Designed miniproteins, single chains, continued (2). Designs and how they scored, part 49

Each design is a single chain, and the fold is of that chain. pLDDT is the mean over its residues in the fold that is shown.

## One batch from the design tools (miniprotein)

Design m5676
Fold by ESMFold2-Fast:
Structure m5676 (fold): chain A 100 residues (1-100)
Amino acid sequence: SMSEEELKKLQYKAEILLLVLRYKKENNEEEFERAIDQISEKFGIKKEEVIKEAKYFEENYDEEELEEKLRELQIELAEKVEGISREEAEREIEEARAAS
């Protein structure tokens, strides 16, 4: 079983990737800053550290690479949180992405 700490790390990574992906698509600085503040508060990580990690992904990965990394993390989270198979997790994530 995955520890609560490992689960929190996966959730944090998913939210950082989602933030960076949205920023690349929308180029909305206000929404980017708002999301940084929310992630900082939610995970108890300093705003400076959240910004540093977000910028790393922005500078080193394109949209397609970020979407694939986010998809894999979302699938892993669904498997671990819900205790479902990878096939079921993939289906749930595909349905959620289609609805977004």
Scores: mean pLDDT 83

Design m5677
Fold by ESMFold2-Fast:
Parts: C-alpha cells; structure tokens; sequence
Structure m5677 (fold): chain A 81 residues (1-81)
C-alpha cells in the first residue's frame, strides 16, 4: 500500500509537470485533445495500467512533443512505472 501511494503521487506530479510543459509549447490545433487524452491514459496507468495504454501514451507524446529531450524524459518516466 505504501509503495502504491508513492507511485500514485509520482504519477500525479508527472502529470502536473507534463501539463506545465504542454502549456509552454507553441499553440497547436489539437493541444487540448492531447492534454485530455494523456491525462486519461495516466489515470489508467495509475490503476495498474496496460501495455496498450503505455504504447498509446508514447505515440501521443511523439506526435505532440517537439523537444527531443522532453520526449525522452517522458518515455523514461512512463517506462519506470
């Protein structure tokens, strides 16, 4: 239970950091859509997740993130879950 609480807190902090990063990105037509879908997928991962959720989240990140450093950091964070 303690490990699960720590993991949930880490996922929530990552979500907040991701939202801040997205807000500082140049405006994109589907920005709101990407934010909502990422938030939903992160919630699914918090429940124990699925391979499909991870793959979909990475695909969205690859399409939305222009900064390769931010993208790689995000992938490492998701892989660590």
Amino acid sequence: MEEQEALEKRVEERRKNLEKLIKTSPGMTDEQKYILEMSDLLTELRRGGSEEAKKRLIEIAEKYFTNPEALEDFKKEIDSL
Scores: mean pLDDT 66

Design m5678
Fold by ESMFold2-Fast:
Structure m5678 (fold): chain A 55 residues (1-55)
Amino acid sequence: QEERDERKVQTILEAAEELLAAGMPKDQVIRLALAVADKLGLSEEQKERIVAALE
């Protein structure tokens, strides 16, 4: 499961980078990334890693 969850994290981060490049505010991108992570069943640690990577 952790291997697949790491893939999900990477996919979310790639999508988030594209949104940031399009000029979306960081706060909004983080919010969307966390919403997607929650729907995908990612752990709190995985969500914290996403926030740290986008800040």
Scores: mean pLDDT 79

Design m5679
Fold by ESMFold2-Fast:
Structure m5679 (fold): chain A 92 residues (1-92)
Amino acid sequence: MKDELIEKARERVEEQGKKSGEYETTKKFLEILDLLLEGKNEEARKLIKEYIGEDVPAELLPTAFALQQLLAEGVPVEELEALYKETVEKLK
């Protein structure tokens, strides 16, 4: 179940990133999702903290928080999809 949630989030971020043209930030978020899929939660957590500090644009902060919630295990798919949709709308 959790791996399916992370994979779906990864596909969503990739698709929305292509539409927004924000490929560099999208690539960073995909790297975090790949680490989560590999079970490297500590490495993913460190990367999220680093990106939220200086590299994460304000428009993509909701996506960064959604990824942080995935590390805590338990964020619903519907909530992730809503956050990614809101992030894409802000990137217009």
Scores: mean pLDDT 56

Design m5680
Fold by ESMFold2-Fast:
Formats: C-alpha cells, sequence, structure tokens
Structure m5680 (fold): chain A 78 residues (1-78)
C-alpha cells in the first residue's frame, strides 16, 4: 500500500495528467505534463513514446489510474 505522502504525490501527478477529469490520461495530456516538469525544454515525441510504453500496459493509447499507480509503485521500489 502507498503511504499518505506517496498517495498525495500520485494524486497530484494524476491531477496534472488528467486535465479533463475523464478518468484516463491521453498522450497529449502526458506530453503537456512532461513539458510542465521540464519548462526550459520542449519534450520530444520520443520521450513521450518511451513514457507511454512504460505506462500504457494494455496498448490502448490511454493510461488509466491503475496503470499510473502500477508505474508509480515501480518507481518507489527502486
Amino acid sequence: ALSPGEQATLDRLWAMLDVDGDGVITREELRKAMESISPNAKVPEEAVDLMMADLDLDGDGVITRAELEAWYRRQLDE
């Protein structure tokens, strides 16, 4: 289980990525979030492709909350 601090971080990340509040993250929302994290550089398509490959476990072109949580847990296990 995630700690309260880890859950808060995931919730903030989700809110940043799920701009439309539709319960999924699109490629475009992910790109915009990555650009927000790196404001001094435009995010290349290749970086978005790599992040989508890590997050989009079912290959449907969108990221669900469950997929984002699974990815976040993998980051924490390092």
Scores: mean pLDDT 71

Design m5681
Fold by ESMFold2-Fast:
Structure m5681 (fold): chain A 79 residues (1-79)
Amino acid sequence: SALERALKHIKTEEDKKILELHLEALKRVFEILGLEFDPSLSAEEKSELAQEAYENLSEEQLKEIQKIEEELLKKIEEL
């Protein structure tokens, strides 16, 4: 998968942790969007699906995604 290839090219343990945090956040976003997180899909295909869903988001879904983004940024800053 594209995510596995990206992980192999990361040179530091901190960068690996950052990628893992992004993956966990992306899974949560997919759940809010009502999309299945399929590990066989490329990162680009997942991004396209997320972008299409973003155009049809409810106000409640937008707030939940914003909260996930804030939590992700805070976790990265605390590394």
Scores: mean pLDDT 70

Design m5682
Fold by ESMFold2-Fast:
Structure m5682 (fold): chain A 73 residues (1-73)
Amino acid sequence: MEEEKLLEEAIEKIERGELTGTEESEILAKLSPENQKKLLDASIDIGVKRIAAAVDATIKKQQEQKKLAEELK
């Protein structure tokens, strides 16, 4: 139960971008290998979603700039 709570809190901090390297190291030291893998998998999923959102935002901005440039001609 305590490890599950630490894992849950760590995932929430990663989602908020608040997890420091020191906190991550402390949490990993307290987690079983199974829960360490769960934390890693969650970190990867959150990271992928964040990158995808950034890419989508960039594409949208490029499309808006192209439309504006065409309207100014």
Scores: mean pLDDT 75

Design m5683
Fold by ESMFold2-Fast:
Structure m5683 (fold): chain A 68 residues (1-68)
Amino acid sequence: MPSLDELAEAIVEAVRADPRASPLEKSSVEAIGRMIRSEEDEERKRQGLAALRDELRRRFPDLDVPEV
């Protein structure tokens, strides 16, 4: 099973690879991914990762993002 940090990195990379994402969206997702990886509380890390995934699925419903 990938770690929460690996899932965060995979989500960031998926957005960076998507030509539909703007440079600002890519930068924002990278910043959020760094915040999630720096979180020491596992529950807060899971919540942050789930929120990021849900926001990306809302904005890019056809984007293949990993489950949390």
Scores: mean pLDDT 73

Design m5684
Fold by ESMFold2-Fast:
Structure m5684 (fold): chain A 63 residues (1-63)
Amino acid sequence: SLEEELSKILDARSARRVADFLRREPDALAILATLSPEEISNLLSLSLEDAKKVKAYAQAKLA
């Protein structure tokens, strides 16, 4: 599942937050790929390191 994929790079709580965002928001991957790590950190309550991982994940999915 999406949570299992994200749990490879994030803890379970953070993976659920990101998975929920991806399901709720149209163009969620494009949003995450466009935002800075700092903006992702604030949006999803992630550490900067986890926000960088999420940005890289979104960019990879759009490539």
Scores: mean pLDDT 87

Design m5685
Fold by ESMFold2-Fast:
Structure m5685 (fold): chain A 69 residues (1-69)
Amino acid sequence: SLDQLRQQIDQLRQQADDIVRDGHIQAKKALATGDTMAVALVLIDYSGKYVDLQTQISQLERQIQQLEA
């Protein structure tokens, strides 16, 4: 149902928020080492996870748009 799709999006958005929060924590830890490569690796890892979640959200949003049309 439409409500179930919206609930799935809300759950994925919560997961995306968790990834952003954890990414900030890990980036701060990497910055404390003075190693720019460590910072870059953290950003690559967390940005990849975030993009994957945003792709899933976008797919579900398109399904909602098709059902509302």
Scores: mean pLDDT 86

Design m5686
Fold by ESMFold2-Fast:
Structure m5686 (fold): chain A 65 residues (1-65)
Amino acid sequence: SVTKEAAALILAVGMQVEGDLESIEFVGDEIYLKVKRLDERTQRELKVIEELAKESGLKVHFEVL
């Protein structure tokens, strides 16, 4: 089975491929996401990423461009 950490990363990469994220950066146990599009759909996706990462002991930061 996929770990929650791996699931969070897979979802973030998917958002980047769709053009919703500009970049994904890892610094220790923190994930930094630069968000190109912030709407109802992407807010829900980011919330899922944040919840999965938090359950894995990771912290997510996002900056809206």
Scores: mean pLDDT 82

Design m5687
Fold by ESMFold2-Fast:
Structure m5687 (fold): chain A 90 residues (1-90)
Amino acid sequence: SESEKILKKIEELIERLNELLAQALASTDPAEQQRLIAEINELVKEGKKLSKEGFKVAKDKSIILKISQLEAQLLAIAGEAWLLERQIAS
């Protein structure tokens, strides 16, 4: 279904975001950290757009719940990236 395709795209995007966040947190180079944070922010924005579209087309309660859980993960990743960005800027 369309909602299942969107769900899979969000899941794949979150997997990539977790890898990028891990790289940013492990990096000792502030310039590399800033580049990774910028990429994370763009992918989070894309994930939020996909979540909004997913909620419009989803008819299955289990899919709606999964999208909600993935949206919470996107917000958590965005928060961690924001905290790291503040630490680098300080």
Scores: mean pLDDT 88

Design m5688
Fold by ESMFold2-Fast:
Structure m5688 (fold): chain A 80 residues (1-80)
Amino acid sequence: GVRAGLEEPLAEAERLLAEGLASTDEAEAEALFDRALAILRELLRLGERTLPEAVREELRARLAAFEERRAAWRAARAAA
């Protein structure tokens, strides 16, 4: 299906986000977050005119969730 080609990049983005959230090194965590977000942004860019709207909405929601998780991680770290 249309989504089948997205499974591998989405799994990689989720893995990178999880590694970033688990990292004790700020620079490593930020690099992992940047890589995860870059994957989602590239999928959305490539799919702008080719993916169904429902799939694009899901990708935008995932991107927003990833950015919110990074922002929360940054806020928690800044407050410590």
Scores: mean pLDDT 82

Design m5689
Fold by ESMFold2-Fast:
Structure m5689 (fold): chain A 82 residues (1-82)
Amino acid sequence: EMEEIKKLVEELEEKLEETLEILERAKREGREPEPEEAEILREVEKLIDKIAPYLSDEVRRKLRSSDPELLREAVREMKERV
């Protein structure tokens, strides 16, 4: 079980990096995420639900934010947790 959770956390971390790139790019270009990019954000939210017992409420709230700074904090906290 813990081995499976670690694997899910690793997958989430990889997808979160992609999410950060999307949000930073959109912010830099003064635009909202495109539909394809928004789908990636939704997939990340699904992974968060699977790892929920391993994450604090604060981390989950930050991961659901569209703020790149809050997402970076969530990634740091997840790495510290695992």
Scores: mean pLDDT 71

Design m5690
Fold by ESMFold2-Fast:
Structure m5690 (fold): chain A 76 residues (1-76)
Amino acid sequence: SSKEEGEKLREFEKKLLKYLYENNASKEAIEKVKEKLKEYPELLEHFEYIEKQAKELGVTEEEFRKSLLEAAKSSL
């Protein structure tokens, strides 16, 4: 349902932001990632599908999050 999708989207966003804070990302970088996520909310709606694809490629959830962070940085 749309409510379940929204909840997973919020949980993913919280985990991504926590990852950025824990890895000492600058305040500016964190704000840019937040703005990017607002522009592309559909990207997060497919989080589970993307995660499954990453697992099929032999990467962990942590590696997936790191790859997502690097992709966000290169797109800013």
Scores: mean pLDDT 59

Design m5691
Fold by ESMFold2-Fast:
Structure m5691 (fold): chain A 94 residues (1-94)
Amino acid sequence: SEAIELLEEAARRLVELLRRLRRGEISPDQAFAEMLALLEELRERLAGDPELEATIEAMIRSARAHRAAGVDVETILIATAADLRALIEELKRR
């Protein structure tokens, strides 16, 4: 499935972003901005599937809400990666 391949790519890119953040190679603000850009790119590439598009939009809103509430960026990246992996597993059951 093309959708599963796109989600797997996004999950791998988030893991690399986490590594860069943990190594101090990128600031928390930059890591958060890159995560949002990645999710927005993913949403646009999934625009042919309204349910998947809505799910990614919900993930973007959740990440923004957590950041506004003072949750650290590393925790938000970990949670977002876990949500993408859960979505991949759900799609594999279809």
Scores: mean pLDDT 89

Design m5692
Fold by ESMFold2-Fast:
Structure m5692 (fold): chain A 68 residues (1-68)
Amino acid sequence: SEREEILKELEEWIKEKKKTASPAVQKVMDHLLKELKERLEELSPEETRKLVESIKQMVDQFLAAEKA
């Protein structure tokens, strides 16, 4: 399904980001991904994309904060 394809793209993106992330930020990434997976059945493809964009922005903010 389109939602599952969007989820898979996010999982690959997170996998790459984890390579440079601390264990603390890796836990945050895992938590955000788990929450999306749990809600996936209740979301439209459009809502899934918007949530993925929000998750990516949040992850990038945490990674930037670690480097400060």
Scores: mean pLDDT 83

Design m5693
Fold by ESMFold2-Fast:
Structure m5693 (fold): chain A 96 residues (1-96)
Amino acid sequence: LQEKIDEIEKRLADFVKKAEEEMRPIVEKIKEAYAKMSPEQRAQLAAQLQAASAKLKPLQDEANRLVATDIDKAIELAKEIIKKYLEVLKQVLEEL
């Protein structure tokens, strides 16, 4: 199992790096806005992020099941999860 996880991490490394480069300016702007928020606004943002995370959980569970049986599909699904997470961050920034 660990050997397959290591393979997934290696094959995702370039994709993750590009995603992190795209996410960096978005996360920075969200952090700046968060620092200026009231406790009520922070609670609302936390609830929004939690709801978005809940929508991704079925895909994460499926990816975890596929690690042992279909590593190629697990990698494709991991990339999809990363893309969906980036879209969530963009939407959060637009609503700030």
Scores: mean pLDDT 79

Design m5694
Fold by ESMFold2-Fast:
Structure m5694 (fold): chain A 74 residues (1-74)
Amino acid sequence: SPSTELINNALLALYKHGPLTVRELAEIMGISQSTASRILNYLERAGLVERSGPAPPVYSLTEKGKAAAKSILS
């Protein structure tokens, strides 16, 4: 699984800037697209993000994901 730091940074990026593609998240976080893709896949399985559109897919926070991002900011 991704580190807690990477997960928290991805949630905050999506909260501030989302919805985001894999490429856009990678640019915002200063990481590779492969790392961003792994983080987004993890968050999708956890129910914290949802994917829309066929290609390129766009990822947005679920209500659960927004609550998680707000808890990081507190």
Scores: mean pLDDT 88

Design m5695
Fold by ESMFold2-Fast:
Structure m5695 (fold): chain A 62 residues (1-62)
Amino acid sequence: MEKKEEVAKKIKELLKLAGIEAEVKVEGDTITIKSKEKIPEDTKQRIEDLAKQNGLKLVIEE
């Protein structure tokens, strides 16, 4: 299921563009993001939209 890995990769790139260092993991239908710093609301919204469009659950740990 390459689709989930592609979504995780796009999320990782969005975080890099925002200057955020975070780990992105895919577990079943859930994407887990572990960030050492607060993710900007704009970036968080884009990540949520991307996960939702692909039927994936999102868990963010800040």
Scores: mean pLDDT 77

Design m5696
Fold by ESMFold2-Fast:
Structure m5696 (fold): chain A 91 residues (1-91)
Amino acid sequence: MTEEEKRRLARVLADSAIGLLERVAPKSPEAQEIIEGLRKAVEENASIDELIELFRKALEYLRKLPDSPEVRAAIRQLEANIKGLEELKKE
């Protein structure tokens, strides 16, 4: 896999995470800071390592939300996206 293909797939995963957070997270300043951080990272072509760290921050935020089926599903999806980024880094 080329470096360009890795960055393209990482961007797709980041856009997926942004959409997930916008649907599940309450409209709070903390949620907005996390979402804006991810948007900025995508716009600035952040490294896969930087995206993984931002995804981990988003995951920690989701884990602080009240338990619900939607939050649990979002946590599982974001954990899968983090694993996807880690696999891209190994390629």
Scores: mean pLDDT 80

Design m5697
Fold by ESMFold2-Fast:
Structure m5697 (fold): chain A 59 residues (1-59)
Amino acid sequence: MAQTIEVTLEGENEEEAKKKIENLIKMLESLGYKVLSVEAKIEKVGDKYVAKVTITVER
């Protein structure tokens, strides 16, 4: 069944936020989920970058 996961990730810079998204995808795949789509919005909020990530997975 397809499922949608919404996660907020934060990093000190945009590259760190992107790496956290990549790590999340790898974690989901290691748990037996098939990642169908990834939608990420990265915004600078004060001194940090906030990534709002929507991942659609299937098991």
Scores: mean pLDDT 80

Design m5698
Fold by ESMFold2-Fast:
Structure m5698 (fold): chain A 72 residues (1-72)
Amino acid sequence: SAERKAHIIAVVEQDFDQLIASSSDEALKKELEELRDKYIAKLEAAKSDEEILEILGELLKELKELLDKYGL
């Protein structure tokens, strides 16, 4: 539903904002902001719940790779 999609987007945005605020590394902050913006746009464009789940899976993978890059 549109309401579920909006809720998922809000949670993703809030979680990224917390990660960004908690970091003291300006390069990591920038990459987190870029990753947030990229995936918010993808989620907004999603046409189905299946597509949302696929996008969230991609997000978690890229976020893990980014955090691993910074030794987190």
Scores: mean pLDDT 88

Design m5699
Fold by ESMFold2-Fast:
Structure m5699 (fold): chain A 68 residues (1-68)
Amino acid sequence: ASPLTDERLREIAERLGVDVETVRRLLEVLRRLRPWLQESRENELYATPENVERALARIEALRAELEA
């Protein structure tokens, strides 16, 4: 099973003002950053909406830098 439940995804989606599907796609990007997320996985970073939001913000910042 995914580290993040449907309930958690719904909470994150509401906090970010987006759909659950968008959150799922962003989590896929986070999974691709294995070195950074390996410790987070063990510490259940995905289980907390606040931690996921912070992680997503960092990923978006990196993506913006790579795109620009």
Scores: mean pLDDT 61

Design m5700
Fold by ESMFold2-Fast:
Structure m5700 (fold): chain A 69 residues (1-69)
Amino acid sequence: DEVAEEAKRLLAEGYSRQEVIDRIAERLGLTPEQREKLYARVGKKLREAGKTDDDAFAQALADAIEELR
Protein backbone atom coordinates (compact mmCIF):
# COMPACT_ATOMS: atom_id res chain seq x y z
CA ASP A 1 0.00 0.00 0.00
CA GLU A 2 1.72 3.16 -1.29
CA VAL A 3 0.06 5.51 1.23
CA ALA A 4 0.94 3.28 4.21
CA GLU A 5 4.57 2.96 3.00
CA GLU A 6 4.84 6.75 2.47
CA ALA A 7 3.40 7.41 5.95
CA LYS A 8 5.90 5.02 7.58
CA ARG A 9 8.79 6.65 5.65
CA LEU A 10 7.76 10.16 6.78
CA LEU A 11 7.43 8.98 10.41
CA ALA A 12 10.93 7.42 10.18
CA GLU A 13 12.22 10.81 8.90
CA GLY A 14 10.94 12.44 12.12
CA TYR A 15 7.63 13.96 11.02
CA SER A 16 4.74 13.92 13.52
CA ARG A 17 1.53 12.03 12.73
CA GLN A 18 -0.26 15.34 12.08
CA GLU A 19 2.53 16.46 9.70
CA VAL A 20 2.32 13.09 7.88
CA ILE A 21 -1.46 13.47 7.44
CA ASP A 22 -1.05 17.09 6.27
CA ARG A 23 1.70 16.26 3.73
CA ILE A 24 -0.11 13.28 2.22
CA ALA A 25 -3.43 15.19 2.12
CA GLU A 26 -1.74 18.12 0.32
CA ARG A 27 -0.05 15.79 -2.21
CA LEU A 28 -3.42 14.10 -2.93
CA GLY A 29 -5.22 17.46 -3.31
CA LEU A 30 -7.66 16.86 -0.46
CA THR A 31 -9.91 19.75 0.61
CA PRO A 32 -9.77 21.20 4.16
CA GLU A 33 -13.07 19.41 4.91
CA GLN A 34 -11.67 16.06 3.68
CA ARG A 35 -8.54 16.64 5.80
CA GLU A 36 -10.69 17.18 8.93
CA LYS A 37 -12.60 13.95 8.16
CA LEU A 38 -9.25 12.18 7.67
CA TYR A 39 -8.07 13.17 11.18
CA ALA A 40 -11.37 11.95 12.68
CA ARG A 41 -11.35 8.64 10.75
CA VAL A 42 -7.72 7.82 11.57
CA GLY A 43 -8.36 8.45 15.28
CA LYS A 44 -11.53 6.31 15.21
CA LYS A 45 -9.77 3.41 13.43
CA LEU A 46 -6.90 3.42 15.94
CA ARG A 47 -9.35 3.44 18.91
CA GLU A 48 -11.43 0.59 17.39
CA ALA A 49 -8.28 -1.47 16.68
CA GLY A 50 -6.88 -0.82 20.19
CA LYS A 51 -3.48 -0.05 18.63
CA THR A 52 -1.20 3.01 18.88
CA ASP A 53 1.90 1.88 16.91
CA ASP A 54 3.14 3.56 13.73
CA ASP A 55 2.26 0.56 11.51
CA ALA A 56 -1.36 0.70 12.73
CA PHE A 57 -1.39 4.49 12.15
CA ALA A 58 -0.05 4.11 8.58
CA GLN A 59 -2.68 1.46 7.74
CA ALA A 60 -5.50 3.52 9.33
CA LEU A 61 -4.45 6.55 7.25
CA ALA A 62 -4.34 4.49 4.02
CA ASP A 63 -7.80 2.99 4.73
CA ALA A 64 -9.27 6.42 5.62
CA ILE A 65 -7.94 7.95 2.37
CA GLU A 66 -9.44 5.08 0.30
CA GLU A 67 -12.85 5.71 1.98
CA LEU A 68 -12.70 9.42 0.95
CA ARG A 69 -12.26 8.47 -2.74
Scores: mean pLDDT 82

Design m5701
Fold by ESMFold2-Fast:
Structure m5701 (fold): chain A 87 residues (1-87)
Amino acid sequence: SIQDGKQLVQDIIDQLKKSGFDDQAKKIQDYVDKHGDSMYQTISSMMDMNKDMSDYDMAGQILTMMGVKPTDDIIAAVAKVIAAFRA
């Protein structure tokens, strides 16, 4: 749902800020501000359709979709959020 996608994105932004990736967090915020609910719905649908995908691979795909280069450190930070969302 849009609400689930919005919560997930907010948790990703928070985790990136906590991990010192402020520039990447701002880039994600700017991207979702531009694309709105359609991006939240896309992310939520991707999570629902790819339940067997690892947290790491899912984190990398979400970052790539939002225009963030998926480096190992950034992926690891986002993967923690994906794992929590799936719990």
Scores: mean pLDDT 84

Design m5702
Fold by ESMFold2-Fast:
Structure m5702 (fold): chain A 74 residues (1-74)
Amino acid sequence: SVEDYLEEAERYGLAAYLAAADAGDTATAQRIREVMEETGRRVKELIEKGASDEEIKKVADEGLERIDELMAEA
């Protein structure tokens, strides 16, 4: 379900945030937090508007891709 997908995405983002924070990379941790907050806000707006599961997953995927980029550069 889209709910399960969003839960997995949130867990992934939180794990990335905690890994960066534990490594002492506060700049990367803050950027991951910003991406998570922005993605969460966009997802919430889509759900409120009755958007499709496909549209919601696409926005979540964009957030995960940005987090992956930040982690690769850390």
Scores: mean pLDDT 86

Design m5703
Fold by ESMFold2-Fast:
Structure m5703 (fold): chain A 89 residues (1-89)
Amino acid sequence: MTAGLGVIIEGDTTYIGLVIDGEVVLSKVTNSLEDAIEAVKEAIRTAKEEYGVTKIKLKIFSDNEEEKKKIEEAALEEAKKLGLEVEIL
């Protein structure tokens, strides 16, 4: 099973959505990069533990390459711990 994980960074606000079979099953709004990283990790855990997801397609929208990279790295680390494949779009 494949899930989509979308992350949109607008200034200090980050929007996170987990999509499985075309439905949004988890959405979060955070006001810091640290909280965004934790929310992304939680979304990945939810995808694995609640839905049996084996692959995540990750898409991040940000004008800040450093913040984007930190979120990508956090997502890859969490996914590897859980035995999930990640495709960065």
Scores: mean pLDDT 86

Design m5704
Fold by ESMFold2-Fast:
Structure m5704 (fold): chain A 87 residues (1-87)
Amino acid sequence: EEEERIERLKEWALAKNPDITDEQLELLVKIYELSQKLRKLAEEIGDVEFRKEVGKKVDEYLKNNDFQKAIDVLEEAIKKLEERLKA
């Protein structure tokens, strides 16, 4: 169940950083959802290296609390993979 996975993610985030805001938790949920979409697309294409590179950038932004930049990277990566599937 997706709701259970999202609640576990929030619990994990709060355990790691008790100072995390509700706004940051919402952004983390969006990052999780986008990461799942990216995973499915990357598996369809078979591009492990691209997925790994995107994951690295997302982790760097998350470490710096740049949640919106992590979302931007994921959305751009998803767009690129969707374009590759159409071609």
Scores: mean pLDDT 78

Design m5705
Fold by ESMFold2-Fast:
Structure m5705 (fold): chain A 60 residues (1-60)
Amino acid sequence: SPAAQVQAQIDQLQRQFSQLVRQYREAQAAGDTSTAESIRSQIQQLVAQIRQLLAQYAAI
């Protein structure tokens, strides 16, 4: 179903989000500000994608 496809995409992105959050914390702990900023931007894009998919799922 379309709802199942959207849910599978959300699950994939949520796993990717968890990995990026871990990498972000490691970069901050290491004082690598450029890497931390790059990861932060990636997290923001990923959160926007998850929110969009959740809105699509709720509209079904």
Scores: mean pLDDT 86

Design m5706
Fold by ESMFold2-Fast:
Structure m5706 (fold): chain A 74 residues (1-74)
Amino acid sequence: MAQQITDLIQQAQQAEKQGDYGKAAQLYYQAARLMEDTARRLLAAGRITPDQAQSILDEADRLRQRADELAQKA
């Protein structure tokens, strides 16, 4: 899961470098969604603390904000 999120972020960064803002936005949205789902599942399973889950959700929110900015440029 973490590797897939990292791969999506790397692909999004590459798309930004190529000027493909639409693709970059889509990839950042996908990464944010996976982070949110992972954080909620791990918290429900008792594998992370609420503070750790909130940190992951805050990072996902930052990716969504980046995606929104890129989508407006596309």
Scores: mean pLDDT 83

Design m5707
Fold by ESMFold2-Fast:
Structure m5707 (fold): chain A 113 residues (1-113)
Amino acid sequence: SSSVATEKIPGWPERLKKLTKYDVDENITLYGVVLPTGNTLVIIKLKNNKIDLSLLRALEKGGAYIVILTPEKVDFSELLKDLKNVRVVSENDVEATRRTIEELLTQADDNIR
């Protein structure tokens, strides 16, 4: 039944009560939640540090705020320089993950004028 919606990301804020999990391929797992603003928060968990830039552009064009969880510390700043709603954190840094999600939630709330 609905077990896919209950998986918890380390550092997930308690104010976000529901996640939907999508296994895209062997390297990418997506978690999504619709925010009260109508925007989507998307968490992308990578297994091999390989980013699909076309996927990220499509999600951001759709109004998504995106957190990428990487298994290793990799500098994606040049690759992601044109994407304003994307953040990258190491999956092993629970506090950085929590802070980054809260910062994007605040950014989403502040963009509603």
Scores: mean pLDDT 71

Design m5708
Fold by ESMFold2-Fast:
Structure m5708 (fold): chain A 80 residues (1-80)
Amino acid sequence: MEKYRVREGEIITPDTYLAEAYVEKGEQKGWVKVSAFPPELGKKVTPEQLAANRELAERLAAGEVISDDPDSPTAAYRED
């Protein structure tokens, strides 16, 4: 299941999560906090960032595990 915590135009704060996805399949079961882009405190969320984050959460909810380089600025960010 997918949850979105922030909307377009909102300012990102330390208390703001871009999305939570519930992974029901595979070994990654449970709630995972995710972002398809790096969190930038004080910046407004763009519609492109929301769309990418929604797609990432949907893929995780479908049981797909996203793996990427943690140092990449365009990498998917996930709490494991």
Scores: mean pLDDT 53

Design m5709
Fold by ESMFold2-Fast:
Structure m5709 (fold): chain A 62 residues (1-62)
Amino acid sequence: MTRTFAIEREEGNVRYAVDEETGLRALVFITGDRAQVLLGDGTQLVGRVLERTADRVVVELD
């Protein structure tokens, strides 16, 4: 399952984003090709980064 996060801003190693599927705010942490995502409702997602730009991150969920 693929999820797309629209990046609003970056502060240090944290990306403040919006989950395009749910519209929830998200915190995206990238380490290598892995992403950890914390959604505004407390849901945690983990996956592999398929695409990374300044404006967007696409993650294939585990």
Scores: mean pLDDT 84

Design m5710
Fold by ESMFold2-Fast:
Structure m5710 (fold): chain A 73 residues (1-73)
Amino acid sequence: MTLTLNADRIDAVSAPMVIKEAEELIKKEKLKPGDKVVIRAGSVSDEGRAILEEGFKKLEEKYGVEVELEILP
């Protein structure tokens, strides 16, 4: 299963909130190992990206899901 979470701009302040929303989505939809969450963003700051990458790794380790960042043109 692939679920998509839409975000507009992600910076150091909003990145932790996006990670929290992704984890809540994983729990709500009862995602299993091998399922995928795609975070779609219009723009991501360098600091926001670093926070997202760390958070995604923790979600992947905890739930066995794949988390991907997709930046829209």
Scores: mean pLDDT 83

Design m5711
Fold by ESMFold2-Fast:
Structure m5711 (fold): chain A 77 residues (1-77)
Amino acid sequence: EALATVEEANRLAIEAAVTPEQQKALQQAIADAAPSAGPTLEQQIDAAVTAIERALPSLPPEAAAELRELVERTRAL
């Protein structure tokens, strides 16, 4: 369940990016965050959430709001 939420957050973040370049940059940021995460699911979720939060200022306000809500739900897991 937690992994499904993280995958959904990653998918929505990528889709929210305006240009293909932004989508690729966001995918790369998420991938780069994952290797530095610890072995626990909580640490992997936190790394993914951090990558998404770093991308939020460059996204449209509506997309950023949806991603912030999903991030909060993910952190509650």
Scores: mean pLDDT 63

